Designed miniproteins, single chains, continued (3). Designs and how they scored, part 75

Each design is a single chain, and the fold is of that chain. pLDDT is the mean over its residues in the fold that is shown.

## One batch from the design tools (miniprotein)

Design m10602
Fold by ESMFold2-Fast:
Structure m10602 (fold): chain A 85 residues (1-85)
Amino acid sequence: LKGTSVSPEEKEELINKADELIEEARKLEKKGEQTGDAVMLEEAAELFRKASQYYALTGDEEKANEALKKSEEVFQKAEELRGKA
């Protein structure tokens, strides 16, 4: 199905991609916090933001907002680490 609306299969693919981005972002966030690596936290924040965009494309506003909030939180942690160096 082609058009301006997301098909069920496209929606499933986008959700899968978003879920994979969340998983990778969580791993980078945890490792970045453990090692004090601001770059790793910035990468995690970017992945959470990309996941938010994919969730938004599927119409899942709650998951999109949750991922965006996580992106902002992780980015703030990265900024704090950079400010302490």
Scores: mean pLDDT 81

Design m10603
Fold by ESMFold2-Fast:
Order: C-alpha cells, then sequence, then structure tokens
Structure m10603 (fold): chain A 104 residues (1-104)
C-alpha cells in the first residue's frame, strides 16, 4: 500500500496551512508529517517562518483532529530517500505532507 502523501509547491502561506489542516482531518493515521523543502541560501529564513507558522498549527491539529503534527525542514540535496519513496521530484521551496501509523 502506498503511503498517503501530498506535495505543495511554493513558500509557506495561508493556503499551505489550510491544506495541512485538510490533510490531517482526512488522514486515518495518528501522525501527520510536514517537511519543508528548502535550499542553503533560504534555510534560516524558511526554517524560522515554518516554525512560527507550524507551532500553533500543531496545537490546533491536535485539539481539533486528535492528530500529532510532526514538522521539520530539509535541504533539497538530502531528499533522495523521499524522492525514491514517493516517486516525485520536489520543487524548491515546497512542503511534503505524509501520514504514518508510527512516531519517528
Amino acid sequence: MKVPFEVIPGEVNEEVLERVKKFAEESDYPYVYALLITEPSRYAEDERRFREAFEPLKEEIQKKYGKKLIYGVELAGNLDFYETLFNVKFPVPSVLLFASKVEP
């Protein structure tokens, strides 16, 4: 069975946050992962914006849907595992969403 996933191209904005909420609501799995894909020149600013947006989102998703949102930032050069697993190429920046039955 393929792991449920979604790739959202572009920078973190309100549309991205709404898509993450929908993904969490529709997920049958207790863990939802959100991985911000960025590059070295963008990392510090993108990580800060992602963290500021996703900390309150994590609490909202837990309260409304009973799902644990786990989020992180990854450099595009470190994505070989995810590109193989999901059979995709990631635009930079983008957000990868996937669901899991297990905590990391």
Scores: mean pLDDT 77

Design m10604
Fold by ESMFold2-Fast:
Structure m10604 (fold): chain A 91 residues (1-91)
Amino acid sequence: DLERALARLPEIVKREKVSPLDKLGILYAVIAPHNPVLAGELLLNREELEKILKDYSAEDVYRAGQLVVEKGAKTIPEVLEILDEVKKERE
């Protein structure tokens, strides 16, 4: 249930330990209402994205999802660039 997942995102993001799959779920939930095609591509590349997302915090992933929507990113490489930008801002 996407609406239920979206409503719970702020609670999930604040958990100290979030799995890579849950991080992908956060990214999907933020992007899917605005770009369902890109969100679907994220799920199709689940295994590779889970490996990448383990190196990012849930907070960084949530922020990156919001920026993906704001910037109108259309491809997975653009999503990964935004994730890297968010991480660098925090470090």
Scores: mean pLDDT 78

Design m10605
Fold by ESMFold2-Fast:
Structure m10605 (fold): chain A 100 residues (1-100)
Amino acid sequence: MEAERRRELEERLARIRELAEAGKDEEARELGVETVERFQSQEVREAAMEAMLIGKYGEEVAELMRKGLAATDDAEREELAEKIAKLLKIPKEKVEEAIA
């Protein structure tokens, strides 16, 4: 990736994270979509989603949610949902619905 393009991507990912941390979920989502459309890359789509999750929920919760979305085993998905629910202090059922 060209240095200028990498810098633009890094700046956009940092902005998505900042907007999500500020509770500006709609603006973070809109910038995420624009970033994905601009770069047309699966890696950029994943990076934008990760930036938003880190900003909104913190790095630990974002990593667990990412693992939950990638999990193919129901038992692993349940364990991850329980850990996320504990960290966010919300019902496990709401986490299971979000990663389904």
Scores: mean pLDDT 74

Design m10606
Fold by ESMFold2-Fast:
Order: C-alpha cells, then structure tokens, then sequence
Structure m10606 (fold): chain A 93 residues (1-93)
C-alpha cells in the first residue's frame, strides 16, 4: 500500500479507539464527532481506491446525516452505495 493509504488506516484505527472510549464513557457528542471524522477518512480512502467522487460524496453526506439524526437507515444507505465498489476491490485479491 502507498504511504498515503497507510497513514489513513492509522488515523482510522486511532479514531475508532477514541470513538469506542467515548461510547464507554457515555459521551455521545464526542462519539458522534469521532464517527464523523472516521467517515471523512473513509471517504478519502475510498476515493484513493478509485470509487467515483460522486458516490463517495453522497455516501459521506448520508453517513454524516445518519450520525447527526441517529437514523441507522441513512447509514445503511451510505454503506449500500459503497458496497459494489468494496466487493470489486475485495475480488481483486
């Protein structure tokens, strides 16, 4: 993997740990903040992997809205938009 992708993976792991800690402490606002930051990193990562920018932008918008509203259906819709590209990337290995 390129150093840029490696840096994004490290930042993702760090934010995931911080989000989990916030949830353990019942700090929902901090957990939401970290989850939104994770979505930004995932968006950059998927763009680097060749997912079309329009798909990444729409998934990011739905993901952030889902976190803010607490609506899991929006998060599921965001994942569904990305899934065909993620499945294709997995099939390359």
Amino acid sequence: MEEEIEKLIEEYKKLAEEANKALEEKDLEKAKEKQKEILEILAEYYRLLGVPQEVVDEALRLGKEGIESGDPALLEEAVALLKPYLDELAAKR
Scores: mean pLDDT 78

Design m10607
Fold by ESMFold2-Fast:
Structure m10607 (fold): chain A 97 residues (1-97)
Amino acid sequence: HMKEKLKELIEKAVEIIRALRAGDTSKVPELVETLEEIYRLLIDDPEAQEKAIAFLREKVERFLKEKRYDELIDFAVNIVISVAKELGIDLTEEDIK
């Protein structure tokens, strides 16, 4: 039931992104964990999965270090929308406001 689990994770990521947009930066670790779980379910190849997760972690760490919260949010939104689109879920940037 991978598709249902992915939908739940997308919904969770949307809720976390909304909290971040409202200024709750304490949700960043939960966002990263949720996106990593999405990647682990979507990417069957272990090497590609490890690279995707490493890239995600590096990007988030950079944005946090530089206090670029708007860029972190945009980065997460783009991942969530791309994943939703691949799953046939109609989700736009407006839906994540």
Scores: mean pLDDT 84

Design m10608
Fold by ESMFold2-Fast:
Structure m10608 (fold): chain A 62 residues (1-62)
Amino acid sequence: LSNEEILELIGHMSGVSPEEVKKAFQSLSDKSLKATSAGIAELLNNMGFKVSAQEVVDAVTS
């Protein structure tokens, strides 16, 4: 998945735009960013997408 595709998936699941997803993550501490990204990666994997926590971090910080 590309960074944009990951952002679109997160936005669709949360009912917000990809830009709003990025803004929400920009307000998090590094510790919270890593924990939240790990949880999102697990959720996406449960939906059948192969995504790592690091790929989620890269998408939201791009």
Scores: mean pLDDT 82

Design m10609
Fold by ESMFold2-Fast:
Structure m10609 (fold): chain A 69 residues (1-69)
Amino acid sequence: MTAEDVYEAVLEQLEKAGLLTPDIREKLRELAKKYKSAEDFIKYLVDLIESFGPGLTTEEQLKALAEAL
């Protein structure tokens, strides 16, 4: 899995949740270009979500990610 694969997967989840905007798409694209690997990119996204607290549902995690971007 590449950073681009992670980017596409996150876009799909955000679009399904109705949270995808042009600004969020662009920010995620910039992050995907910045990270060397899928692992580094995933770690960054997980750390962002975790900053909103533990025990979030999948929908709450996606909303937290959208708010953090």
Scores: mean pLDDT 79

Design m10610
Fold by ESMFold2-Fast:
Structure m10610 (fold): chain A 80 residues (1-80)
Amino acid sequence: RDEIIDEFLDLFNDPSVSRSEAISEVAKKFGVSQSTVRRWILEYLRENENEVLATIEYLESSGDLERAKELRELLEEARK
């Protein structure tokens, strides 16, 4: 599980890789469904909310507004 989260975050930090592409690549690499990867990512975000908020703030300050927005939307989904 943790390796899947780490791989997703590494891919998501690449501005050329979309969220859906990152999920798809991680799913293929670990032999799990895309829905399973998505569920585990949302669980991780919920468990690490303060760290995720710090990452969003860093991305906003560095001008990566699209990544910050995507991460914020995922965090809001994780809270539901």
Scores: mean pLDDT 75

Design m10611
Fold by ESMFold2-Fast:
Structure m10611 (fold): chain A 100 residues (1-100)
Amino acid sequence: SIMRRITITLFRMLAAMGVADLVLHKMKQGKPISQQDIDDLQQALKDLEDDKADLERFRQQHSSSLSPQEQSEVDQTLARLQRAIDYLKAVLAQAQKAAA
């Protein structure tokens, strides 16, 4: 089911954003950023990029069978994933500067 795939993708997106929020919170509090924090952010970013690619592949494979509403929900989810990816990239860049 496309709706099940979207739901799982959104939960994974929230988990990845939680990793970024934790690191951003540490930076705002002047706490030291560890290599583990950077590694966790890099893994979360990779997971989001992989999830986006997987959802795009699913859309292409099922393009003829998806309703206009389902296509819209997929497109909205892809847009949300891109915003999350952009957010994680920004936090990662800040964390790398703080760790240097």
Scores: mean pLDDT 90

Design m10612
Fold by ESMFold2-Fast:
Structure m10612 (fold): chain A 77 residues (1-77)
Amino acid sequence: SMEEQEQVVERLREMLKQMKEKAKTASESELKEILEAMLLLKEQVERWADEHNLPEEKREELLAEIEELIAEIQKLI
């Protein structure tokens, strides 16, 4: 349902905020673990968005948020 989709998106955004905060004080080893987790999350979000027919604009926006964090972490390694 649309309501369930909104809850999943909200939880994903909170997870991204948590990962950003962790990255600020993370060691190189921890940054690599966060990067691996983020790459896996991106694949999971792609599949979930396809399965639930998430609106294209919302899908692109959410994936861009994930990709931006991945790029930010990669710069720190």
Scores: mean pLDDT 83

Design m10613
Fold by ESMFold2-Fast:
Structure m10613 (fold): chain A 68 residues (1-68)
Amino acid sequence: IRITVDKSRLDTVKAEIKQRGGTIISEKVEGDKVVIDADIPEENLKGFEKFLQSGPPEYQGTLEIVKK
């Protein structure tokens, strides 16, 4: 999966990925945002997606399912 989040949320998002049994494949800084490629178990994806949608609009992340 591909995740886009604000840089201020990077550490929290990385911790959530690892806590949910995920593996971080790559990260790339794009301006004020970071694009993270990661593998997360499918059963944990819904909870993680809901986590990304929490908080004020400026802190909400975007989740994209990328076929590899």
Scores: mean pLDDT 71

Design m10614
Fold by ESMFold2-Fast:
Structure m10614 (fold): chain A 73 residues (1-73)
Amino acid sequence: MTDEDEYNSLTSEEIGLRVDRVVAAARERGLRTPEEFRQLALELGESEVFAELVETAVRQAAIGRETARKIGE
């Protein structure tokens, strides 16, 4: 199994708070792409596993916005 040591001991609430922290910092810097959020997470000292989690969350949010735009047309 893939080693998930960094967040296996964290609660869902703690993981959410860490994601929110990276997202807030990225927004303050004007970052917009999932890749930029991933790079910022790594720069803030997060692991690659956590950086991938942040990238995935941002990418899913972007897909949701695009889908909502198409439905609203």
Scores: mean pLDDT 69

Design m10615
Fold by ESMFold2-Fast:
Parts: C-alpha cells; structure tokens; sequence
Structure m10615 (fold): chain A 63 residues (1-63)
C-alpha cells in the first residue's frame, strides 16, 4: 500500500460518519480509484462484515 494512497484514503474516511458501513466505504474508495487501498482493506471487511468507517480508519492509521 503506497503512503500517498493510504493518506488519501485516511483524509476521505475522516469526512464520513464513524458508523458508515465498511462495505459502503470500500465501494466509494473503488469509485475514487484507490484500488490498492481497497485490496488492502478487503480481507478485513470480509472477516468483519459489521465493520465501520471508524474501524477502517484505525486499520489504515496503523498501517
């Protein structure tokens, strides 16, 4: 995962409500062309279907 794409995804996620479903977040990141971020998050989202934007933001910040 590139630092540029990671930072862009973090900035985007910070504009969303914390309780936004992870699947909606992933769909929007894909529309923005952040395919590397989508690929990075996909295993987590598959394992955690109830994950939210707050969970994905924490995961990206830890990367």
Amino acid sequence: LSEEDRQRAIEFLETLPDDTPAQDVVTRLAIEGLDGVVAFLAPYVRAHPDATAADLLALLRAA
Scores: mean pLDDT 83

Design m10616
Fold by ESMFold2-Fast:
Order: structure tokens, then C-alpha cells, then sequence
Structure m10616 (fold): chain A 83 residues (1-83)
């Protein structure tokens, strides 16, 4: 799988989760914003996305979204394997 395909799959999974759980949208989007902020200074797009997905996985797990967190952890590991 290419980095572009992994990022696309991650985005689609998040979209599907929010469509099924619209009441959680504000909470999840806030976590995404925090993850982006933590990784904004990474000049490597690939490393930036890997860090973003790692941060998302950690924060989602803290909120009890274990299945979504595990999936984002897998996406981060897949991106890191391409380095």
C-alpha cells in the first residue's frame, strides 16, 4: 500500500465513524486538531502523517474509542514502514 492510499483509508475510516456517531463529531475533531498542532512542524509529509496518526490513536484510546484507536495505530505503523 502506498502512503497516499494509507492516508486515504484513514480519512475514509474517520469519516465513516463520524457518520455513524455524529454526536461524537465535535470531540473527535478536537482531537484531530490537537494531533495536527503537535505535528505541524514536521517537514516530512510521511513522518508528519505517521506522527499525526500516532497522536490520534493515543488520544482516541484515552476516550475509550479502542477500535478506532487501534486502526489509527496500524495506519501509523504502516506509514513508518515506508520510511
Amino acid sequence: MTAEEIVREAGELLKEFLEKNPEKREEVLKIEEEAIEKNKDEPSVLKGYAGLFRTLAEELKKLGYDELAEKFREFAEELESLL
Scores: mean pLDDT 79

Design m10617
Fold by ESMFold2-Fast:
Structure m10617 (fold): chain A 106 residues (1-106)
Amino acid sequence: MEYSLRDLVATLLASLLNPGTTEAEEFIKKTGAKVITDLTPVQLAKRIAEALGFKNLAELVQYLAELLGIDPDKLWEALFTGQSLPEVTLEKALKALEDLLRKAGE
């Protein structure tokens, strides 16, 4: 894998935080991650699903939506449209990153 899991997850979560905002910048700064610019949100999510052993993209979306406290249908649409989700906060994104990285450590 050419990208670290931290970079993949942090880039995906930053895309949900409304790119170009102070919250998205603060999130990237706190994570120490390198932003991936050559993958779409759905491509990032597929690579994360494979890295974490999810059966398919839909299982990752359901899992991540539960972590973020959002509707999985809204998250699915955001991945395909590149739209940010106002319900995703900096705190929720940081907690989701930590959870997914712990899952990878098994």
Scores: mean pLDDT 80

Design m10618
Fold by ESMFold2-Fast:
Structure m10618 (fold): chain A 86 residues (1-86)
Amino acid sequence: SAFAKFAIELSEKELEVLEKLAELIEELYKKKVPKEKTLEEVEKLIEELSKEYGLSEESKERLLEYARLVIEFVYTYSPKAEAARA
């Protein structure tokens, strides 16, 4: 899987940032924040954390790509999963 290969190639700092991004995406989704607004907030957090952790531009691009995939997954499949539980 492309995601598994991506995760194996991440540094410890990148993994910490990814965990924070995933938590933010889930929180904003549960608060019913629109997908577009969640993307804006996530892009802001990546910029802030990239400065804090001293991440390269390549790391920043990989984190942005990951965040976009997670947002797409959560906003597409979570409503279907909740409907299936009802």
Scores: mean pLDDT 75

Design m10619
Fold by ESMFold2-Fast:
Structure m10619 (fold): chain A 72 residues (1-72)
Amino acid sequence: MLEKVEEIQKEYDRKLAEIDRTAAELAKVNPELARKYRIAKITILHTEAFKKLGREITESDKKFLEYAKKLA
């Protein structure tokens, strides 16, 4: 259980770094687009992390994550 939480946190940190890197590259071409991209991606990342953490007791299911992505 704790090990899965640590894995989720490491994945979150890695994806956040990727988002920041991509946003920095986009900012060289279009700063406003980079800002909007970062906000959208971080919102999705937070939603995904929250859903994964909430499943530490139950079997993993991607169906709700796909549903959440369509609503975000």
Scores: mean pLDDT 71

Design m10620
Fold by ESMFold2-Fast:
Structure m10620 (fold): chain A 63 residues (1-63)
Amino acid sequence: LKEKAIDEIAKKFGLSRNQAKLIIDLAVFSTIDDTFLAMIVAKLVGLSRKEALDAIKLAKKLV
């Protein structure tokens, strides 16, 4: 249900579909811990670190 996950994350965090897809892809394929991934994601999409961490955790639950 990747499309549902993309839509949910984009809607909750005010992101584009491409930004939400990036978060999902990084959450699924990354081997680094969620805290470091959240710092990277925050810089890439303009979220706070807390918002990025919440988005990563949601992505992992939806996929």
Scores: mean pLDDT 80

Design m10621
Fold by ESMFold2-Fast:
Structure m10621 (fold): chain A 90 residues (1-90)
Amino acid sequence: EEKEILRGIARELLETMRDLFSPEEVAEFEARFASAKTIDEMIEVLEEGVKKLRQKLDELEAAGADPATIQRLKAIIDGFEKTIEELKKK
């Protein structure tokens, strides 16, 4: 059950990353998630992905990216952070 939820989060995170990162970086993240064997390892990989998205958001905002794009990305990142935090409590 938990692993299925984590796989769902990883899929959505990868979809978000494909718009913002190189194919090589996306493939690296996908491979790291696929190699995770425990729930704790999966959570670690997802947290690293969210951290990269947060860094990218900061970079885009500093570069003067479209406010609507920034708002959408922020909402997506906030959603991932909330879901991961709830999973960590279990």
Scores: mean pLDDT 82

Design m10622
Fold by ESMFold2-Fast:
Structure m10622 (fold): chain A 61 residues (1-61)
Amino acid sequence: MIDEEVDELLAKIDAGELTPDEVAEFIQRLIEEGRLDAAERVLKHVFDKLGLEYDLKTEEK
């Protein structure tokens, strides 16, 4: 069930149909619902698509 919303969002990002604000809003909704794995997947996909030299890893504190 969770995967369908993420897959739809990723497909729209790939098609360039979403604005940065819309992507940010969706990520915030995933975080609020405790879907941290889904939020991480979306963020990593966006960074990979932008060609950023950044590993989406949280440093343990």
Scores: mean pLDDT 68

Design m10623
Fold by ESMFold2-Fast:
Structure m10623 (fold): chain A 92 residues (1-92)
Amino acid sequence: SATSTLPLQSFLDVSGDRSSLSGTPPTVPDMSDVMRRITTSVINGSSGQMTVDQSVQQIRDSIQDYGRRHGLDPSLYDPIIDSIRDYLSSLR
């Protein structure tokens, strides 16, 4: 649904915008890997295959690694991570 897509779309929007402001722009494979990890964590969290906290932690770790590689402040993604946490919590 549109609601299920919104947290991931927000991350993409922030990543694209902020990456262009500093550091080396992300490559397509690098962005694809991060998106795949986030998507898998969201699916596993929403389906109950892992706890919400475990899912959010995996997402946070993926975003921190991505941000560090591209010179982005990981705190830029905190609102998006919080939105994903709230979304997953609403499903459980």
Scores: mean pLDDT 65

Design m10624
Fold by ESMFold2-Fast:
Structure m10624 (fold): chain A 88 residues (1-88)
Amino acid sequence: SEIEEAKKKMVESLRFFAKRHGVSEEKIEELEKLLEEKMDRVLEDPTDETFREAQKEIYKALVEAGVPDIEAMLLAQAFVNEVRKLAA
């Protein structure tokens, strides 16, 4: 499905940047679960508020895991852009 393809693409991007910045495999798995959870939540209730909340939470989790601010911001924005296409 388009949803599963989008999840896979987002997970691949997440793993690539997280590994580059030395994030542990355990933490990467936690971030993958968060990403999938937030995607499912937004698709169930696609409002500007749920998109904003998901973006902020993904960004915060990435920064706390050790991903640099700029990359974390870009990944969180890419998440919003990808999920908005699925919700349209």
Scores: mean pLDDT 84

Design m10625
Fold by ESMFold2-Fast:
Structure m10625 (fold): chain A 88 residues (1-88)
Amino acid sequence: MMNKFIDDAVNGAVRVLESHGVEVTEEDVEEMRKILESLPEDATLKELLEAVAKWIEEKYGIKVTAEEIFQADIDAGVEELKRAVEAV
């Protein structure tokens, strides 16, 4: 099976790019997934985040850290939970 952390890495990357004013397309998401899927199945979350950070720098010229991508994914999850609680 594919690495279970790929979705977390992609979600964090999308959030970081959007915070920098980048409109993320479905093609961009697919490109990120292909890069992450090219890594070993036992790759750590840190290695996935570092790979995505490098891709962002190469494609958009935006320098981000693995920690910033990870934090963005956590922040997005917290915001979704708050919206769900407020909806009930």
Scores: mean pLDDT 76

Design m10626
Fold by ESMFold2-Fast:
Structure m10626 (fold): chain A 100 residues (1-100)
Amino acid sequence: SKLEKLKEVAERTLKRVEEIMKKHNIPEEVKEAILTLVRIAADELIRAVKEGLDVEEVAKKSLKALEELMDELNVPEETKEELLEVFKEFAKEVIKIYEE
């Protein structure tokens, strides 16, 4: 049940990220790069839960990688802020599910 909840949260987060980028008219190539990293981050967090690794450290690493990618791609500050908040919320939900 924990793994199913994690998959649902990951899918919901990916949809929210895509909707935010569409709302802000982010270019397709930038959108694909961000979605790819978010998918990798979600998979790494789920793997960390499944394998009993440090979920908090994986979440911090993923958040930093996402922030750095968005800075490199010159994502507008408003869009960057919204995307980071969505990912922070995702990380909190993953940690909460893990603690259950």
Scores: mean pLDDT 83

Design m10627
Fold by ESMFold2-Fast:
Structure m10627 (fold): chain A 61 residues (1-61)
Amino acid sequence: SAEASLQALIKKLEERLKNAKTEAEKQDVRESALLVSAVAKALGDDKSAAEAEKLAEEAAA
């Protein structure tokens, strides 16, 4: 399902953020997480949207 796919993407992005060592790598995770959040909101998946938005904030720190 779309929700399961979004959850899988979020888990992959969380892993990428934990392994990110450069500003560019962190920026890529942030941009991807913001896109996932926007798609999740459009699909009505508020849980995935909130998780992706939080991940984008963590990547920006």
Scores: mean pLDDT 85

Design m10628
Fold by ESMFold2-Fast:
Structure m10628 (fold): chain A 63 residues (1-63)
Amino acid sequence: GPDARTLAAEAVAAAQAGDTETGRALAEKAIRSGASPDDVERAAVAIAAAGGTEAAQRLGELI
């Protein structure tokens, strides 16, 4: 399966495509797979920029 960094990058890509729910799910999977706080923060920022502000805030609380 994809590593944590790849999952975090896929979360950013999903958010940039406007899919904040897929972005959130991929970011949570990245956290469970050991993603760095910096990689999770990048995903959270992308999700917030796409309108997923509440999802982004919850991701920040997990790191």
Scores: mean pLDDT 84

Design m10629
Fold by ESMFold2-Fast:
Structure m10629 (fold): chain A 74 residues (1-74)
Amino acid sequence: GKVLSDEEIEELIEEIEEILGRELDERQRLFLRNLIQAYGMGFATDEQIDRFAEEIGADEEEKEKIRELLEERV
């Protein structure tokens, strides 16, 4: 795991929004920011990432892309 800068987290959120084809609301962005940091620090699981993706309405393909992006970058 690694600690990401605010800039790196913002870039990841933007890439996730591109995968989804829509912008996240402020509450979703805040939750995702915290989830990315927790995942990088070993305090969050792949299951929690999958759950978040489902809650924001991601399909199976989008969910897999989001998971792979976070596993690679965090």
Scores: mean pLDDT 80

Design m10630
Fold by ESMFold2-Fast:
Structure m10630 (fold): chain A 80 residues (1-80)
Amino acid sequence: MITAGALPLEKVRQIVASLGGEVLSAEETATSTRLTVRVPPKKKQDLIEELNKLAAEYGFHDASVEQIDAETLRLTFRRK
């Protein structure tokens, strides 16, 4: 639908899996999607770039990244 929707979790999982990681949790609201993902440390930048690209495609232009540990990232994507 062409409304303020969530990021497509199936595409997120495909991107994360292609980088050797996994999605640990996903939380969605009408205006934001928060993801906790685990990836190899060497792939963190690739993951951030690919997910930012996907998020922009779906109308999310605010993104924050939090390092939880050596392999775990929390990413929050927000609509304006």
Scores: mean pLDDT 77

Design m10631
Fold by ESMFold2-Fast:
Structure m10631 (fold): chain A 72 residues (1-72)
Amino acid sequence: SAEQEEKLKEIAKKLQELGSNFEYDPSKSLNENLLELQIEIGILKIQHAVGLIEIDLEKLQELEKELEELEK
């Protein structure tokens, strides 16, 4: 849906602001972009936990919750 697409693009841009190189791909399905975004968030959380990067973990967790709500 248009609402889900807009929200997913918004979450992707917020991730880019946190330092991610994640790109929303309009040639892929909504579900493919959603899955790739979930994977990216997971990778960032692991990298932060092992000290490879420093990110705003609170904001990252907020984006993760927004993404979970979008999946419903």
Scores: mean pLDDT 81

Design m10632
Fold by ESMFold2-Fast:
Structure m10632 (fold): chain A 58 residues (1-58)
Amino acid sequence: MSGKELAAEIAEEHIDESPQKIYDIGVQRAKELGYSEKEAEQVGLEAALLAIFKRHGV
């Protein structure tokens, strides 16, 4: 739940950024919060995908 909440927050805050940049921001923030490398990659990926879906959904 916390990782998904973090991904959603990052997608919302950085909706105007490129998906690559959103991914990088998500990975960096998750690592700073103590997530493992693998978990951080998942947070970044989820944030980037959520941002893409939100852009398509408008």
Scores: mean pLDDT 80

Design m10633
Fold by ESMFold2-Fast:
Structure m10633 (fold): chain A 73 residues (1-73)
Amino acid sequence: MSADQLIAEIEAVTGTKVPDRDVARILAQEAIDAVRRGDISTARVLLRSIATLAGRTLSEEEAQAIIDKILAS
């Protein structure tokens, strides 16, 4: 999964677009790297931060579904 693909997944869940895509790409890449190293707590914080930039909150279930997609890719 790429940073742009992760942003698209979060935008699909929130129903809104992230205004600052450069900041979102940095956070998305850090979230992907956190998942891949097994740092799920950091990944959850980063995913929630990206959703906040889109003006929404992620549920724990939504965050877990995104983490599972990163692990599958």
Scores: mean pLDDT 85

Design m10634
Fold by ESMFold2-Fast:
Structure m10634 (fold): chain A 76 residues (1-76)
Amino acid sequence: GSNISMYSRNAIDSIQQGDVSNFRRYLDNIVDLSNDFPETALSQLRSILRVAQSRNRSMSREASRAVSRVRSIVDS
């Protein structure tokens, strides 16, 4: 199975802990996997962005950048 769901869960846990460093690492792992699973990665990143938006401004910006990167892959 895809590891995207595991990385997504860990990213959300990082939001609760305020751990920006681990959050970025999990986002990078999801973005890397988006080359093989672009639609799944985009869906999970959008969910992560929604959770981050009301919790942490830095994580919200990082998630927004990840969504933009993966959207470019889906559109290509």
Scores: mean pLDDT 84

Design m10635
Fold by ESMFold2-Fast:
Structure m10635 (fold): chain A 88 residues (1-88)
Amino acid sequence: EEEYRRRVLEAMARAAQAAGDLIKAVSGYLGTVREARRRIQEGGPESAAEGEKLIADAKADYQKAGDHFARVNAEEDRLIAEAERERA
């Protein structure tokens, strides 16, 4: 049942890649929030507006990565269930 194992491993590999992308997005978001907060604290009203925009943009990117991870994880579950049914 090499085909079953191959399909499961491929699904797991895709999920692992999406998890890696999410970790990168989280790291980027946290870095951007820290930098934006520093700018807000040190700058005037324009710096505050720029900082808020940076946080909003980074949050949107993080949410996109999270949505992608959720979709890939759901696909992994579906593909594994399908492979198990076909193996039966």
Scores: mean pLDDT 78

Design m10636
Fold by ESMFold2-Fast:
Structure m10636 (fold): chain A 57 residues (1-57)
Amino acid sequence: EKVEWLKAMTPEEVREYALGLSDEELRELATLAQKAGLSDHVLAIMEARRERREAAA
């Protein structure tokens, strides 16, 4: 279900989307991508999460 729309997105699109999410939503998205085996998407989500933490510091 959610995996289909996630697969349709590029890693760049996923990163952009992830930057607008809450901490809880980011964890859920990362878990979904990891469970689906989308390594590039997982890296993009982790990158966005790191950038957001750096910006908030």
Scores: mean pLDDT 76

Design m10637
Fold by ESMFold2-Fast:
Structure m10637 (fold): chain A 66 residues (1-66)
Amino acid sequence: SALAAQPLSVLDTLTVEQLKQQAKALDQSIEAAKKAGVSQSVIDKLQAQRDELQARAKKLEEELKR
């Protein structure tokens, strides 16, 4: 999908807060999907995207603490 194919230059312009907000939205979607019994394949994809956003937010947050 278009969201999964977002360009790297867009990520460079995102703030830590924006990345955390996106990760939070995906985390909520994952929790809702698990409770609703959605297929593991869909949950795995959502979790992979959330983990990527979380890792980027963590890295940028660490840089800001310098």
Scores: mean pLDDT 73

